Designed miniproteins, single chains, continued (2). Designs and how they scored, part 48

Each design is a single chain, and the fold is of that chain. pLDDT is the mean over its residues in the fold that is shown.

## One batch from the design tools (miniprotein)

Design m5756
Fold by ESMFold2-Fast:
Structure m5756 (fold): chain A 81 residues (1-81)
Amino acid sequence: SLEELLRELREYEEKGDFNGALKALRETGKPELYQIALEASIYLADLLVKKGAKNLTDEEIKEIQQEAVSYAIEKVEELLG
């Protein structure tokens, strides 16, 4: 269910595990969730470009990944209404 997916995505957000979040979205087999996975990947790339002139710490990388997972969560919540 989308509710179970949202719970799983929030766990990945806490960990800063963007790849785990992408896998969870893709494993559903739903086109709308594949689209969210793609959009979240583009958002992650944009965040990295925004910070790309700086030397990134492990903490900054975790924060960027958390922001990208948060974006995916927002998009899944929009699908629920």
Scores: mean pLDDT 85

Design m5757
Fold by ESMFold2-Fast:
Structure m5757 (fold): chain A 55 residues (1-55)
Amino acid sequence: MTLEEFARRLAQLTPEEAKAALDEWLSKRAGQLTPEEIELARENADLLRAYLEEQ
C-alpha cells in the first residue's frame, strides 16, 4: 500500500483509529524509508492529524 492510498483509507476511519493506524504504519516504515520519503510521510501525517483533530 502506498502512502497516498493509506492516507485515503485513514480518512475513512474514526479519528482515534486513524491516528493509531497512522502511527503504527509510520513506525514500521521508518527504518526502510529514505529521508525524502520520511519527510513526505511526516508532512502527510501532520496534515492528516490536523484534519482528524478538527473532526
Scores: mean pLDDT 62

Design m5758
Fold by ESMFold2-Fast:
Structure m5758 (fold): chain A 89 residues (1-89)
Amino acid sequence: SLNEEKAELVREVAEEIAARAANEEQRARALRLGEEAARRAREGKASNLELVRAIAEMAEAAGLSPREAAALVTATAIELTGLEFDHEL
């Protein structure tokens, strides 16, 4: 279920990024990147670093500021680390 929880986290962050997108085209691009990242997480084919990079790419696609992107990347990295810690104890 770790892969499922990572996929759900990525989907939740993608929805948050999409909600902050400057327009519908940028929103659609961010969601498309998010769905691909969530799929790879679910399949166990993405590292945490790759997922964090995908969050940064989603934020850029959505037109978020570098500060907003950095905050989301940091929060997601902390949550991903927490999920792994909880499943390996």
Scores: mean pLDDT 86

Design m5759
Fold by ESMFold2-Fast:
Structure m5759 (fold): chain A 100 residues (1-100)
Amino acid sequence: MEEEIREELRKLLDEAYRDAVETGNALPSLQKIEEFLLKNKDKLSLEERFAMLFQVIVTLALLKSKGLITDEEIDQLTNLHKLFDEEAARLDELARKGEF
């Protein structure tokens, strides 16, 4: 993973968690993460994109477990869901080609 992109994602994830705790509304910060991932997806390897998406999933699970975000708010992150679907499709393609 490119160090600059990795560091920026970590800062955005920390911001989203802080905003959720302080304001009770993480959605705007999560939308910033969505936009950041969308902007950088073509600059990253498959492994790097998967690692970044996994970090986002962990953060969403943590926020949900603490009652700081709802399923309905997560469903509003449509570009994030699309990115997950695209990476899942790529992993399936690689598995079929024996490229794991």
Scores: mean pLDDT 77

Design m5760
Fold by ESMFold2-Fast:
Structure m5760 (fold): chain A 68 residues (1-68)
Amino acid sequence: SMEEIIKEAEELVKKIKELLEEFLKTGDQSVFDEILKLIQKLSEMAKKSEEVKKLLDEFMKEFDKYFK
């Protein structure tokens, strides 16, 4: 259902943020590779759901701040 897809996307965003905090602390490239893989999964979900696209866009604005 749409509700289940949105919930999965929200859980993915939470996981990516947790991994970002770990990567900033450790510098572990394997953690960064996992982050990229999860972002790719979110991007595929965003192609099917406008609400997931909004979540991804909001997350990417936050992500951009980490590198500026």
Scores: mean pLDDT 81

Design m5761
Fold by ESMFold2-Fast:
Structure m5761 (fold): chain A 77 residues (1-77)
Amino acid sequence: MGDRIVEASVAEGERYKAQGDYEMAARVLEMGIRQAEKRGASDESLARAYRALAEAYRGAGDEEKAEEAQKRAEELE
């Protein structure tokens, strides 16, 4: 279940990024990661979600949050 939440959140985040809405992409991914963690998502799926979140934060100009998300993804692999 958690892995499916990651897949849905990444897909929705990618749609917002395609529209140039990086702030909304980050919000969708933040909420998706919280729900996926509660539902037992795998480390592989969470790493993917955190990488997508890092890209969204960079697009939004949140470099500090982007670095934190990237580090979290690396810790899960």
Scores: mean pLDDT 85

Design m5762
Fold by ESMFold2-Fast:
Structure m5762 (fold): chain A 77 residues (1-77)
Amino acid sequence: GPDAATKRAEMEAKLRKEVEETAKNIPDPEVAEKFTRVVTEAIEVQLTGSQEELDALSERLAPEGEEIEEYFEELKK
């Protein structure tokens, strides 16, 4: 229904803004771009996707996701 579509769009917009704000705090512009792309795709699949789409996304983005995670862990240690 329209209420569900509106709430989903508002949530997506809010999450995309948070991703943009987080990316501004990443010193490496290549990592910031990769982070924005990976997280944006994950948000879309989390909000609208099936388990099959989640599995396919995880397989496709696993190497980039691990690289981003290692980068953040290195920054904190």
Scores: mean pLDDT 75

Design m5763
Fold by ESMFold2-Fast:
Structure m5763 (fold): chain A 61 residues (1-61)
Amino acid sequence: DYRAQLERAARTVAASGARIPDLEEAARRVARGLGVPEERLEEMTAYFLEALARAEAERAA
């Protein structure tokens, strides 16, 4: 279940407070590391970025 793993990874990154300069590259690396097939890499990369943005927004609130 790639989406659940990406959501957990996004929460971990947001909780760490780390500032990642290349979020898109980092997202692709996370998706690739989870074994996401190339045909779905773009979809899962976008999903991770959305999950990370939501986690960051919750942290800022």
Scores: mean pLDDT 77

Design m5764
Fold by ESMFold2-Fast:
Structure m5764 (fold): chain A 106 residues (1-106)
Amino acid sequence: SEDEERLAAIRAAVDEQLAAMLTLAERYEEMSPEEQARAKAQILAILETLRLVIELLIAEGHVEEARELARKVIETADKLLELLTDPEVKAALEELKKWAEKVIEE
């Protein structure tokens, strides 16, 4: 169905964004200060986009798909929290993880 194709595309896009954040985090210590600033901005933008995508799926009644994506976000956030020490990024990750945990519980 068209809905199934759209949901598959959303899952693929989320997986790509999660992989992109992990790649940035793994390379972060080897980056210049300017590259680190750009990587931080990109990670923060991706975290906001992931939240909006999951909120949209909930609003559309795709609750089980939203929970699946929330679980992936939690798993990736845990890995990022092990790699990244920036206080602003850590706070954003912890906030998103806490919010995503509520999505999978409700």
Scores: mean pLDDT 90

Design m5765
Fold by ESMFold2-Fast:
Structure m5765 (fold): chain A 68 residues (1-68)
Amino acid sequence: MSDEEIAEEITEEAIKKLEENGIILSEKQRKSLFEMVMSLLRDEKLSREQALHLVESLVNLFIEDAKK
């Protein structure tokens, strides 16, 4: 599986969790999230599991921030 395919999978899961919590991302925000995940995999050389864990943590922060 390519880094692009992994990033798309992680991004889609993050978007679904955000939408389940009433947070709807714009197309630009969705692209930014995908590019962030790509950077984590390619530039930071994180594993799939490390990137997934970090993105899940960020999604939780977005949910908390949206309530403030």
Scores: mean pLDDT 80

Design m5766
Fold by ESMFold2-Fast:
Structure m5766 (fold): chain A 70 residues (1-70)
Amino acid sequence: GLAEALEAIRRLGEELGLSEEVIEELVRTLEKDPTAEAVQRKLVELLLRGRISAEQAERLGREVTRILEG
C-alpha cells in the first residue's frame, strides 16, 4: 500500500545513493498522487534533469510499481 511504497522510496533511495532532497521530492509526489504512474513520471523528470541515473530510476520505478500495482 501507500505506506509500504513511501518506506520503500526512503529505504531504496538511500541504498542507491539518492540525495535526501530527491528522496523527499519522490515522497511528496507519491503523497499527492499515490499511483505508480505519478512516481514513474517524476523519476523520468529527475533523470532528464540529471539528478538520478537510469539505473536508479529503473530500480525505484520497478519496486514502487510492484508495491502499488502487485
Scores: mean pLDDT 87

Design m5767
Fold by ESMFold2-Fast:
Structure m5767 (fold): chain A 63 residues (1-63)
Amino acid sequence: VPAPSEEAIKKGEEVLKKGLEEVERYEKELEEKGLTPESVARIVGRRIRAIGDALDVEFELAA
């Protein structure tokens, strides 16, 4: 594994961790208001975005 890939993975992990922490806070706020199918869909969408953001960082650093 080349050195740039290792750095990309570490930065991707940091972005993912921060993104998942933001989603967790959002989930707690929605739980306070009561979960609906729409709110669950929004939580899932935010989790997918957090993963996508982490992957984008890995791809950017690999380029």
Scores: mean pLDDT 71

Design m5768
Fold by ESMFold2-Fast:
Structure m5768 (fold): chain A 71 residues (1-71)
Amino acid sequence: DLAEIILRGIRDGEDSLSEEERALLERVAKEGIPREVAEEVLRAVAEELARKLKRYEEAERKLEEALRELE
């Protein structure tokens, strides 16, 4: 699963990858990332960013409610 390997490398760094996964990424870097895989990675990154934004919004709302309770 090349898209998952790329995402883990980006998020968790190279140390999160096995030797075999690193070799696969080196090969892909030389040959080019297949368009399907590139699209899947971009979609997954966008979904992660959207999830993080929602968590920040929820945290901000909860903080606002807590501050109101102190009034």
Scores: mean pLDDT 71

Design m5769
Fold by ESMFold2-Fast:
Structure m5769 (fold): chain A 77 residues (1-77)
Amino acid sequence: SHMEKADALSEQAIALLPDPETAAKVRELFEKARKAILDGNYKEASEIEKELFELVKDNPEARDLLGEALLHYRRAA
């Protein structure tokens, strides 16, 4: 399912982050973005997504995986 694929991709992305504090913040923001998407609050989701991508800007692989995960949530909604 799109939900399962999104969850798997987000865990892969978080595993690429060497700093535990950054990993925790990414997990928190990703969960907020997920909730916004599923609630149909796409403008709020886009704002959270920008913050999330800024946080992982130095890790392009993690950024791409998080973007793909969020796309799967949009497909599930």
Scores: mean pLDDT 83

Design m5770
Fold by ESMFold2-Fast:
Structure m5770 (fold): chain A 66 residues (1-66)
Amino acid sequence: KRAEAEKYLEKGEQYLSAGNYDKSIEYYNKALELDPEYKRAWRNLGSAYNAKGDFKLAKEYYEKAK
């Protein structure tokens, strides 16, 4: 359900803010398992990979967010 996907996104954002990029990616993937069309989760995955220095994956996930 959308509400459950949103809670996973929120947890992912908390981990991203704390600098725990692997945990943020894990929770964003959980949100996308529930709602694969969740553009905000795709964009946030891009931001997490960008923060890890994986610019190629970041670009790919930003494209999925469009």
Scores: mean pLDDT 84

Design m5771
Fold by ESMFold2-Fast:
Structure m5771 (fold): chain A 60 residues (1-60)
Amino acid sequence: MKIDDKEVEATLYVMQAVLALKSGDYETALEYARKALEIDPDNPLARQVLEEAEKKIKEK
């Protein structure tokens, strides 16, 4: 099994984004979700976190 460094890095950014989203730090969640998408633009979890964080910021 070959795990690409980029896949691991994207997963770590997604996990940080999810943690920030759960703690109410929506701006940090946006930053980490965007970084994950820069590495893996087709990552569905990163896209979901990005959309939820943007929605929460707009509903302030």
Scores: mean pLDDT 78

Design m5772
Fold by ESMFold2-Fast:
Structure m5772 (fold): chain A 94 residues (1-94)
Amino acid sequence: AAAARAAAEAEAFELSSRAIGLLKTLVENREKLSEEEIIQLKRELKRLLQELLKLAEEAPVPILTDSIVEGARKLLEELEKELEEEEKRRELEA
């Protein structure tokens, strides 16, 4: 239905906007954030990217172009590696 597609497009826009907001916060406020806050924001960003990719797989959403989906996938992979490295570092210091 047209209404279902409009809802999916609105959700994609909201998820994308929230992800961009989190990225800006991580870049612009890095010096003001604790290590724990940075990890929490990275986990939230990972969650948003996972939801965005799931939406792209479930329905054709015009604003989720192949380039955007590829970019989100690469960012998610990099973020997962960063979170794993930070966890390993904390375990070694404990």
Scores: mean pLDDT 76

Design m5773
Fold by ESMFold2-Fast:
Structure m5773 (fold): chain A 62 residues (1-62)
Amino acid sequence: MLEEIREALEAVPGIDRETAERIVELLAEGHSVGDALLELVAQGVLSLDQARAAAEAIQRVM
């Protein structure tokens, strides 16, 4: 599951492997998808559009 999420995130334009791994790490720590993505938007790692695309990608593999 986490490996499939990582691969789906890497397919999103503008999300590199390091960013995908950070999202997977937050999910593994028990953050919800929304909380993990909003935290990275707040940190300036993701744009709001990238966070939306990432949420869609995660939902397709879960």
Scores: mean pLDDT 81

Design m5774
Fold by ESMFold2-Fast:
Structure m5774 (fold): chain A 94 residues (1-94)
Amino acid sequence: PEEARALVEAAEQLLKSAQKYYDEMKRDPERAREYAENAKKLLEGAQIVLDGAEALRDVDPEAYERAKKLYEQTQKIYNDAVRLAEEVEARRAA
């Protein structure tokens, strides 16, 4: 349980960091692409955490389900960040 709990806590921290980068993108659109790249690295970290939780699925299935949902939320933020960066770049081109 302690190992699975640590993985869930890591996933929660990655999600909070992704949310923070997304908020920074809204405040500084000129750096939107940089923040999207940072969010991509956080999503890659979240995949590693999810893989670890999946390895412990038979020991703690609730932690696996929690990590999976946190990964999905981090992925959604990354997708929103990429879309925002593309919108900013399109406005500069217009």
Scores: mean pLDDT 81

Design m5775
Fold by ESMFold2-Fast:
Structure m5775 (fold): chain A 84 residues (1-84)
Amino acid sequence: KKEELRKIAERLEELAAKPSLSEADVKEALDLIGRAIRLLRDDPEAREELEELARELKKAAAAGDEEAVREAIRRAAELIRKAI
């Protein structure tokens, strides 16, 4: 569980560090956040915050706001790191 969360956080950090984010990158980030939510079932606070970040990421992506997308991914990685 903790090793899986660490790998998810690492991949989200890699995505947030990219100079540009494609729709495929956004989809990957959402899939990774969804996996982290399932793994954090025993941590309702972290799960709720990740669910909110996933909603913000979807809104930012729909609006074409790349910086807001990047920030949501970065914050999701930070939250997952903190939950380990």
Scores: mean pLDDT 85

Design m5776
Fold by ESMFold2-Fast:
Structure m5776 (fold): chain A 95 residues (1-95)
Amino acid sequence: KEEVLKKMKEKADELIKLARENLPNPQLRDAIESLVKDLVEAVEKGDRQKAVRLFVALNLLITAAYIEGADEETVEEMRKKALELQKLADEYLKS
């Protein structure tokens, strides 16, 4: 549904904003933004396999942020938003 895609794009923007405002590493911020945008595009195109790979990559980037010294509250919030994005993606790709 168009409504689910809209919610997914809103959640993607929230995650990108959280990374931009809170992560000290600009390369990691850019990587997360690029990956989240690619992820939304993959879901919109119905590429389930690519979407799954990009969600795995997103969680690895969030873990990298934690290892590089991002605060625990920011990392937990990013993980929550990534999980919400995954739930919306699964709903949009509903068989």
Scores: mean pLDDT 85

Design m5777
Fold by ESMFold2-Fast:
Order: C-alpha cells, then sequence, then structure tokens
Structure m5777 (fold): chain A 71 residues (1-71)
C-alpha cells in the first residue's frame, strides 16, 4: 500500500525518496499524507521543511501530529 511504501522509505532514510514523499504529502488519503510526513521526518532532509510546515495546517489531526513530530 502507499502507506506501507512511505513508511518503508522513511525507515530506509534515503534522501532520493524525498521527491516521492513530497508528492505523497498531496494525497487525498490522510493516512498516506501522515505516513509521508513521518517518513520525511525520519529522513531529515531540509528540502522537506516548507512542505512539513504547511502540513501543520492540514485538516486531518494525524497529519498535523506527524508534521509536528517531523519538525
Amino acid sequence: SAVETALALGKAGDPAAVPALLYALTSPDPRVRAAAAEALGQIGDPRAREALERALSDPDPRVREAARRAL
């Protein structure tokens, strides 16, 4: 699933995954957006900072929580 893929990419910590995870943050599924935010936080690449700050205002509280933990 997209959720499992995003979490696996975060665990791998590969910065090459950042563009795919930034795209996943735009998913209509809040579970996918939350997983992408968590994964971006685990990778720690500064390219994700602005997208994660925007995710702090996401309508879903799980996405906001994941973004807060990632920053």
Scores: mean pLDDT 86

Design m5778
Fold by ESMFold2-Fast:
Parts: structure tokens; sequence; C-alpha cells
Structure m5778 (fold): chain A 70 residues (1-70)
């Protein structure tokens, strides 16, 4: 659906923002704020039935791993 594609694009844009912040040496707290925004989009997409709970959990796990590496 168009809504799912928009959510995926927004998540990808937030991940790119987080990657740029990490590369620029931004504080982990700033990176965490961007990652938390991405997590909220995933949680809302699952709540709306746009993503399965399994896919949402996997995406959140990947974001947590990214933040741990930052």
Amino acid sequence: SAELEEVKKEIEELVEEAEKLRESGAPKEEIKKVIERAKKLIEEAVKKGLLTQENGDLLIENLDLFLEAA
C-alpha cells in the first residue's frame, strides 16, 4: 500500500540521518533521538496493521543494534 511505502521511506530517511550523525561524530544522545523517532513510526505502522508484529520487532532490533554500535 502507499501508506506502507511512505512509512518505509520515512524510516529509511531517519536511518540515513542517524548514519550521518554518527559519521559526523554527533553525541550518542542525538543519534538516539533519531532512532527513537524511527521506532515510533514502526510501532504505529504495526498498530495500524501496515507491518506485521514480527517485521516490526525485527526492524526495532536492527535499530537497537545500530544504536549500540554508535
Scores: mean pLDDT 84

Design m5779
Fold by ESMFold2-Fast:
Structure m5779 (fold): chain A 66 residues (1-66)
Amino acid sequence: MAKVTVTGLNPTGATAAALIGIGEGGEAKVSGGEPATVIVTGLDAEGARQVADAGISSGGTAQVEI
């Protein structure tokens, strides 16, 4: 199971990353306001890739732990 942490997001980017994480079967937690941090746990490798890609595309920085 993988964990993805995305930092440096605005609220729209945080919402997008969290929704992708939930859609991939993960559990998403959003903290902060602007900048926001999203942590998604319970992902497989493909789900982790999709969350990281969504976070980076929203201007954030993604860290993946597998």
Scores: mean pLDDT 83

Design m5780
Fold by ESMFold2-Fast:
Structure m5780 (fold): chain A 94 residues (1-94)
Amino acid sequence: MIEKEIDGTVEEAVEELKRLLAEAVQRGLDSVKVKNTKTGAEVEGRVERKDGRLHATITVREGNKETVIEAELRTGADGRFELRVLKEEVRDVP
């Protein structure tokens, strides 16, 4: 697992997660966690192989709201991943 703290926005945490997921896969790791130090929001990604493709489950927790995104990881030109979103669910949590 790779864990990192950033300041800024939740959107910036998600962008950092995409970068760190590519790094994690290159290192043989399957999970990344990014925490926003100002808001306390957390973004966690987990990678799984399905049908020879890499898939990620990304969980964004912001206050009492949890968003779960299921995406296919597509390799970019420099070996960085782009997300192809397959499913997104939003729920309230205690």
Scores: mean pLDDT 76

Design m5781
Fold by ESMFold2-Fast:
Structure m5781 (fold): chain A 98 residues (1-98)
Amino acid sequence: SMAEREAKMQKERAELRKEIEELIETSVDNYEETLEKLLQMSESDEAVEILKELRKIYESKAKDPRLSTKQQEEYKIKAELLETAVRAAEDRRAERAS
């Protein structure tokens, strides 16, 4: 059914988002390696949209006064990593379109 197909696509997107979040959380100490892995995962439009969504979330958390200064700084670094990944992924996609 169409509803089952939509549910499957939403589940696949949620799994991809979780994988990206886990990569950022576990590999952020190795910036260059994490960036390359994010770029390998970001070959689809859906993956790039997930990176953009996560960047906005982490940017918001970096400014959240309820979080400690250390947590705000960690989210700021993660947001900057995601911004770099989005830019590099969009550049790679533009090159393939030519």
Scores: mean pLDDT 78

Design m5782
Fold by ESMFold2-Fast:
Structure m5782 (fold): chain A 75 residues (1-75)
Amino acid sequence: SMYGVLVSGLSEDQAKALADKLRAQGYSAVILGTKGYSVLALGLSEAQAQALAAKLKAQGYKAQVVDVTSYLKSL
């Protein structure tokens, strides 16, 4: 399975800034805007997703690990 990190509870400007930052670090990141703004980092292993989520939580973000395959099928 492919994993990712979902960061929720963002403004539009915060989502754009975070997506740009993650892309600059080599992550594939997309912005979602269905209930406020969120950023989803894609294409990670479970361990990579857990490490990135922990790093983002330490920076004050509401980050969670998601199974991207299951998440995309639920949209």
Scores: mean pLDDT 82

Design m5783
Fold by ESMFold2-Fast:
Structure m5783 (fold): chain A 60 residues (1-60)
Amino acid sequence: DNLLAAELGRILAERVSPETATRAAQGVLEGLSQREIAERTGLSVATVSRALERARARVA
């Protein structure tokens, strides 16, 4: 979870503000779903889903 949150934040920081990337990472740490993270950050569910897929691949 900590590694996944860190990688998600890093991936999103390429495209969004550090604040938004941090909110997404915190959502992962809180156990939020992709939909809940999308609503919290203003990102699309597809964007969050793809970023989480990339993050999971990098944490393995």
Scores: mean pLDDT 81

Design m5784
Fold by ESMFold2-Fast:
Structure m5784 (fold): chain A 59 residues (1-59)
Amino acid sequence: SFEEILAEARARIAKARTEAEGDAVIAETEARLREAGLEDDPEARAAYAALKNELADRV
C-alpha cells in the first residue's frame, strides 16, 4: 500500500545524514509509487508532496 511505501520513506529520511541521502530516498519512493501504479492516486500524490516538503525543511 502507499502508506507502507511512505512509512518506509519517512523512516529512511529520519536516518539520512546528507542531502544526497535524502534525495535518494525521495527518488526511490517516487519509483516505488510508480511501480505500484499509485502515481495518479491523489492521496499518494499528496503524501509524497508532503514528504518532499518535510525533507526540504530539514535541509
Scores: mean pLDDT 76

Design m5785
Fold by ESMFold2-Fast:
Structure m5785 (fold): chain A 79 residues (1-79)
Amino acid sequence: MTIDEIIKELKDKYNAKIFINGKEVTSKEDFESLGLKEGDIIHIETDKPIPADLIVELVKALREAGVKPPIGISTTIKK
């Protein structure tokens, strides 16, 4: 999956909002413009649990886009 496809699935199926350093991400260009660095945390707010496979696809897409590990991912279920 591409980063844009993953963002779309997260928003459409999980009502997700994605944040990097407190800024909302809506597209692949946002990931590139925010300049993900080693040790940065991607925070995802959802209405329900995200499947681990979708998180793996996100990490894979970020690596293919040139983001080097380690990148932290945290998820929170919205109340």
Scores: mean pLDDT 73

Design m5786
Fold by ESMFold2-Fast:
Structure m5786 (fold): chain A 73 residues (1-73)
Amino acid sequence: MSKEEKLQKGVEEAKKLLEEGNYEYAIMVAEIVIKEDPNFAEAWKLLGEALEKKGNLEEAKKYYEKAKELDPN
């Protein structure tokens, strides 16, 4: 499995964890993806979503802005 395929699977797992309400594990998985590739915009979006679900709106906004910088579309 390529590095990119592993990162994409990590993102998919984090999305599943968010859907299940497991925000802390979703954050952990997204952080692992970002550590491997800090330019992986989707992982930054997932961090933002998890923090927004936890009520950390200011921190969520910062990660959404980072994701937009990496993928403006």
Scores: mean pLDDT 81

Design m5787
Fold by ESMFold2-Fast:
Structure m5787 (fold): chain A 63 residues (1-63)
Amino acid sequence: SADEHLEAGKKALEEGKYEEAVRHFGRALQLDPNNREAWKLLAEALKKLGEDFTAEQVKKMAE
């Protein structure tokens, strides 16, 4: 479910597994694109990977 991917992404982010976190948050958003928390967390994970421009674009989706 979307919630399962959101929780898995949060765990991956906490463990420093940023690419895995991006995959989980991306999957959560495919299932529930209106989840603002998932958009914010995806932006955070992308920043950790050095994808600053993509992270700023993704952050705007949470607004």
Scores: mean pLDDT 82

Design m5788
Fold by ESMFold2-Fast:
Structure m5788 (fold): chain A 66 residues (1-66)
Amino acid sequence: GVQAIEDALKEAETKQPNSAAIPYIKEALKYAKANNPEKAIEYLKRAQELDPTLKKIPEAIEALKK
């Protein structure tokens, strides 16, 4: 789960470094590391709404739902 969020953050910082989604991906990573996947998914969904072009965000959401 955590690795998928880190991959989503790296994609965002590489492709869209000024994306409004980046702060939300960072918050999701913090919650996932704190063993709160439900809150992490909430922040990732907000990030996806802010920047739907970042394809690794939905992959991170799916990885956390296990």
Scores: mean pLDDT 83

Design m5789
Fold by ESMFold2-Fast:
Order: structure tokens, then C-alpha cells, then sequence
Structure m5789 (fold): chain A 70 residues (1-70)
């Protein structure tokens, strides 16, 4: 079914966006831990989350960064 195929493709695209945010977010967290520039990392994670339509995942990554700074 073409409708099932389109729905599956949309779900895959959504999953890839979530994966991209998590991978890039982890890189930004690692860089922040090395440089101490937490505010820059939080801003970049938030902007990436907005760009990818995943603000809830971005918020979770920011909280993870704050926990790692302990």
C-alpha cells in the first residue's frame, strides 16, 4: 500500500531526526565537558532541537549535560 509506505517513510525520517539530535547532542556535551562552555552547548542543543522538531529530546540532553557537570 502506498499509504503504508508513505507513513513508514515519515516514521523513518522522524527517527533519523531524533537520532541526529542525540548523536550531535552527545558531541556537544563532550565538547562542553572539555571546554567548560556549558552555555554555548545548551544554546546549540536547543537550536538543533528546534530545527529538527524535537524540543523535548533537546531539553533532555540539556538536563543530561547539567548532570555531567557535577
Amino acid sequence: SEEVKKKLEAMIEEMEKQKELRLKGDELIEKALETGDVEKAKKEIKELGEKLGQPEIAEKLIKELEQQME
Scores: mean pLDDT 83

Design m5790
Fold by ESMFold2-Fast:
Structure m5790 (fold): chain A 60 residues (1-60)
Amino acid sequence: DEVKRLAEEAIRYAKEGNFEKAQELLESLRDKVSPEEYLEVEIEVGIEAIKVAVDKALPD
């Protein structure tokens, strides 16, 4: 459950635009999960980061 908590926190920080914290949590996961599971969380963090960037670019 620690792994799931770290993944959820990383995604949450990405949603808030705190990418340094998100990256820190991702690095904590690297040795705790399979490469496939790590990639899944990394992709989710990336999606949330893109959403934040797009939202901040609007209404321009």
Scores: mean pLDDT 78

Design m5791
Fold by ESMFold2-Fast:
Structure m5791 (fold): chain A 70 residues (1-70)
Amino acid sequence: MEALAEEARRLAREAAERVAAAHAAALRAQGKEEEAARFEEEVRRELEEGLEEGVEEVLAGRLEIDREAV
């Protein structure tokens, strides 16, 4: 069942990347271009290390907090 596990991980990574892109766009809209770029790079590094589930959870929390801060 390795193929199914890999598919699930790939979907999780794609979801995390999509959420990260949305968060970065929000930061750019606030004029925080450097923070947006750093955040995207951090998420990319975490995904490469295979922390896709943890990244998804962190991204969801950060998006909620930053959305409330706006």
Scores: mean pLDDT 65

Design m5792
Fold by ESMFold2-Fast:
Structure m5792 (fold): chain A 64 residues (1-64)
Amino acid sequence: MSEEELEREIALALARMALGIEKSSSFPNKEAIEKLEELIRRLEAGEISAEEAIEGVLEIIKES
């Protein structure tokens, strides 16, 4: 496994964890959920880097 593949797997795990936390919240933020789902989609499609995905997750969490 390359470093890029490992970083992508870590980014996917972080994004999925953040999505799970938002969905399990007593007051789920729909905008954050939609943004996280879009980040996961784009990362899986190879449209963004693992680094960009991680930055996106952190920004969404800060805004939530």
Scores: mean pLDDT 79

Design m5793
Fold by ESMFold2-Fast:
Structure m5793 (fold): chain A 69 residues (1-69)
Amino acid sequence: SMEEAREKLEEVEKIIEELEKLYPNDWATQYMRTQVILARALLESPDPEKRAQGLKLVDEVVDIVEKSL
């Protein structure tokens, strides 16, 4: 659901914020931040196709962050 996707993004953002504090110039951390920004923008879109892409991107970002820990 959209609610669950937003909650997942919030938790992932907390992890990325900690990584940014520890590794401020790390390209992988910067990539994860960019993907979160894109996912949030897609979820807020009035276009159902873009929201569906946002939901998929949330799952991809969660996977990337989990594999980076």
Scores: mean pLDDT 83

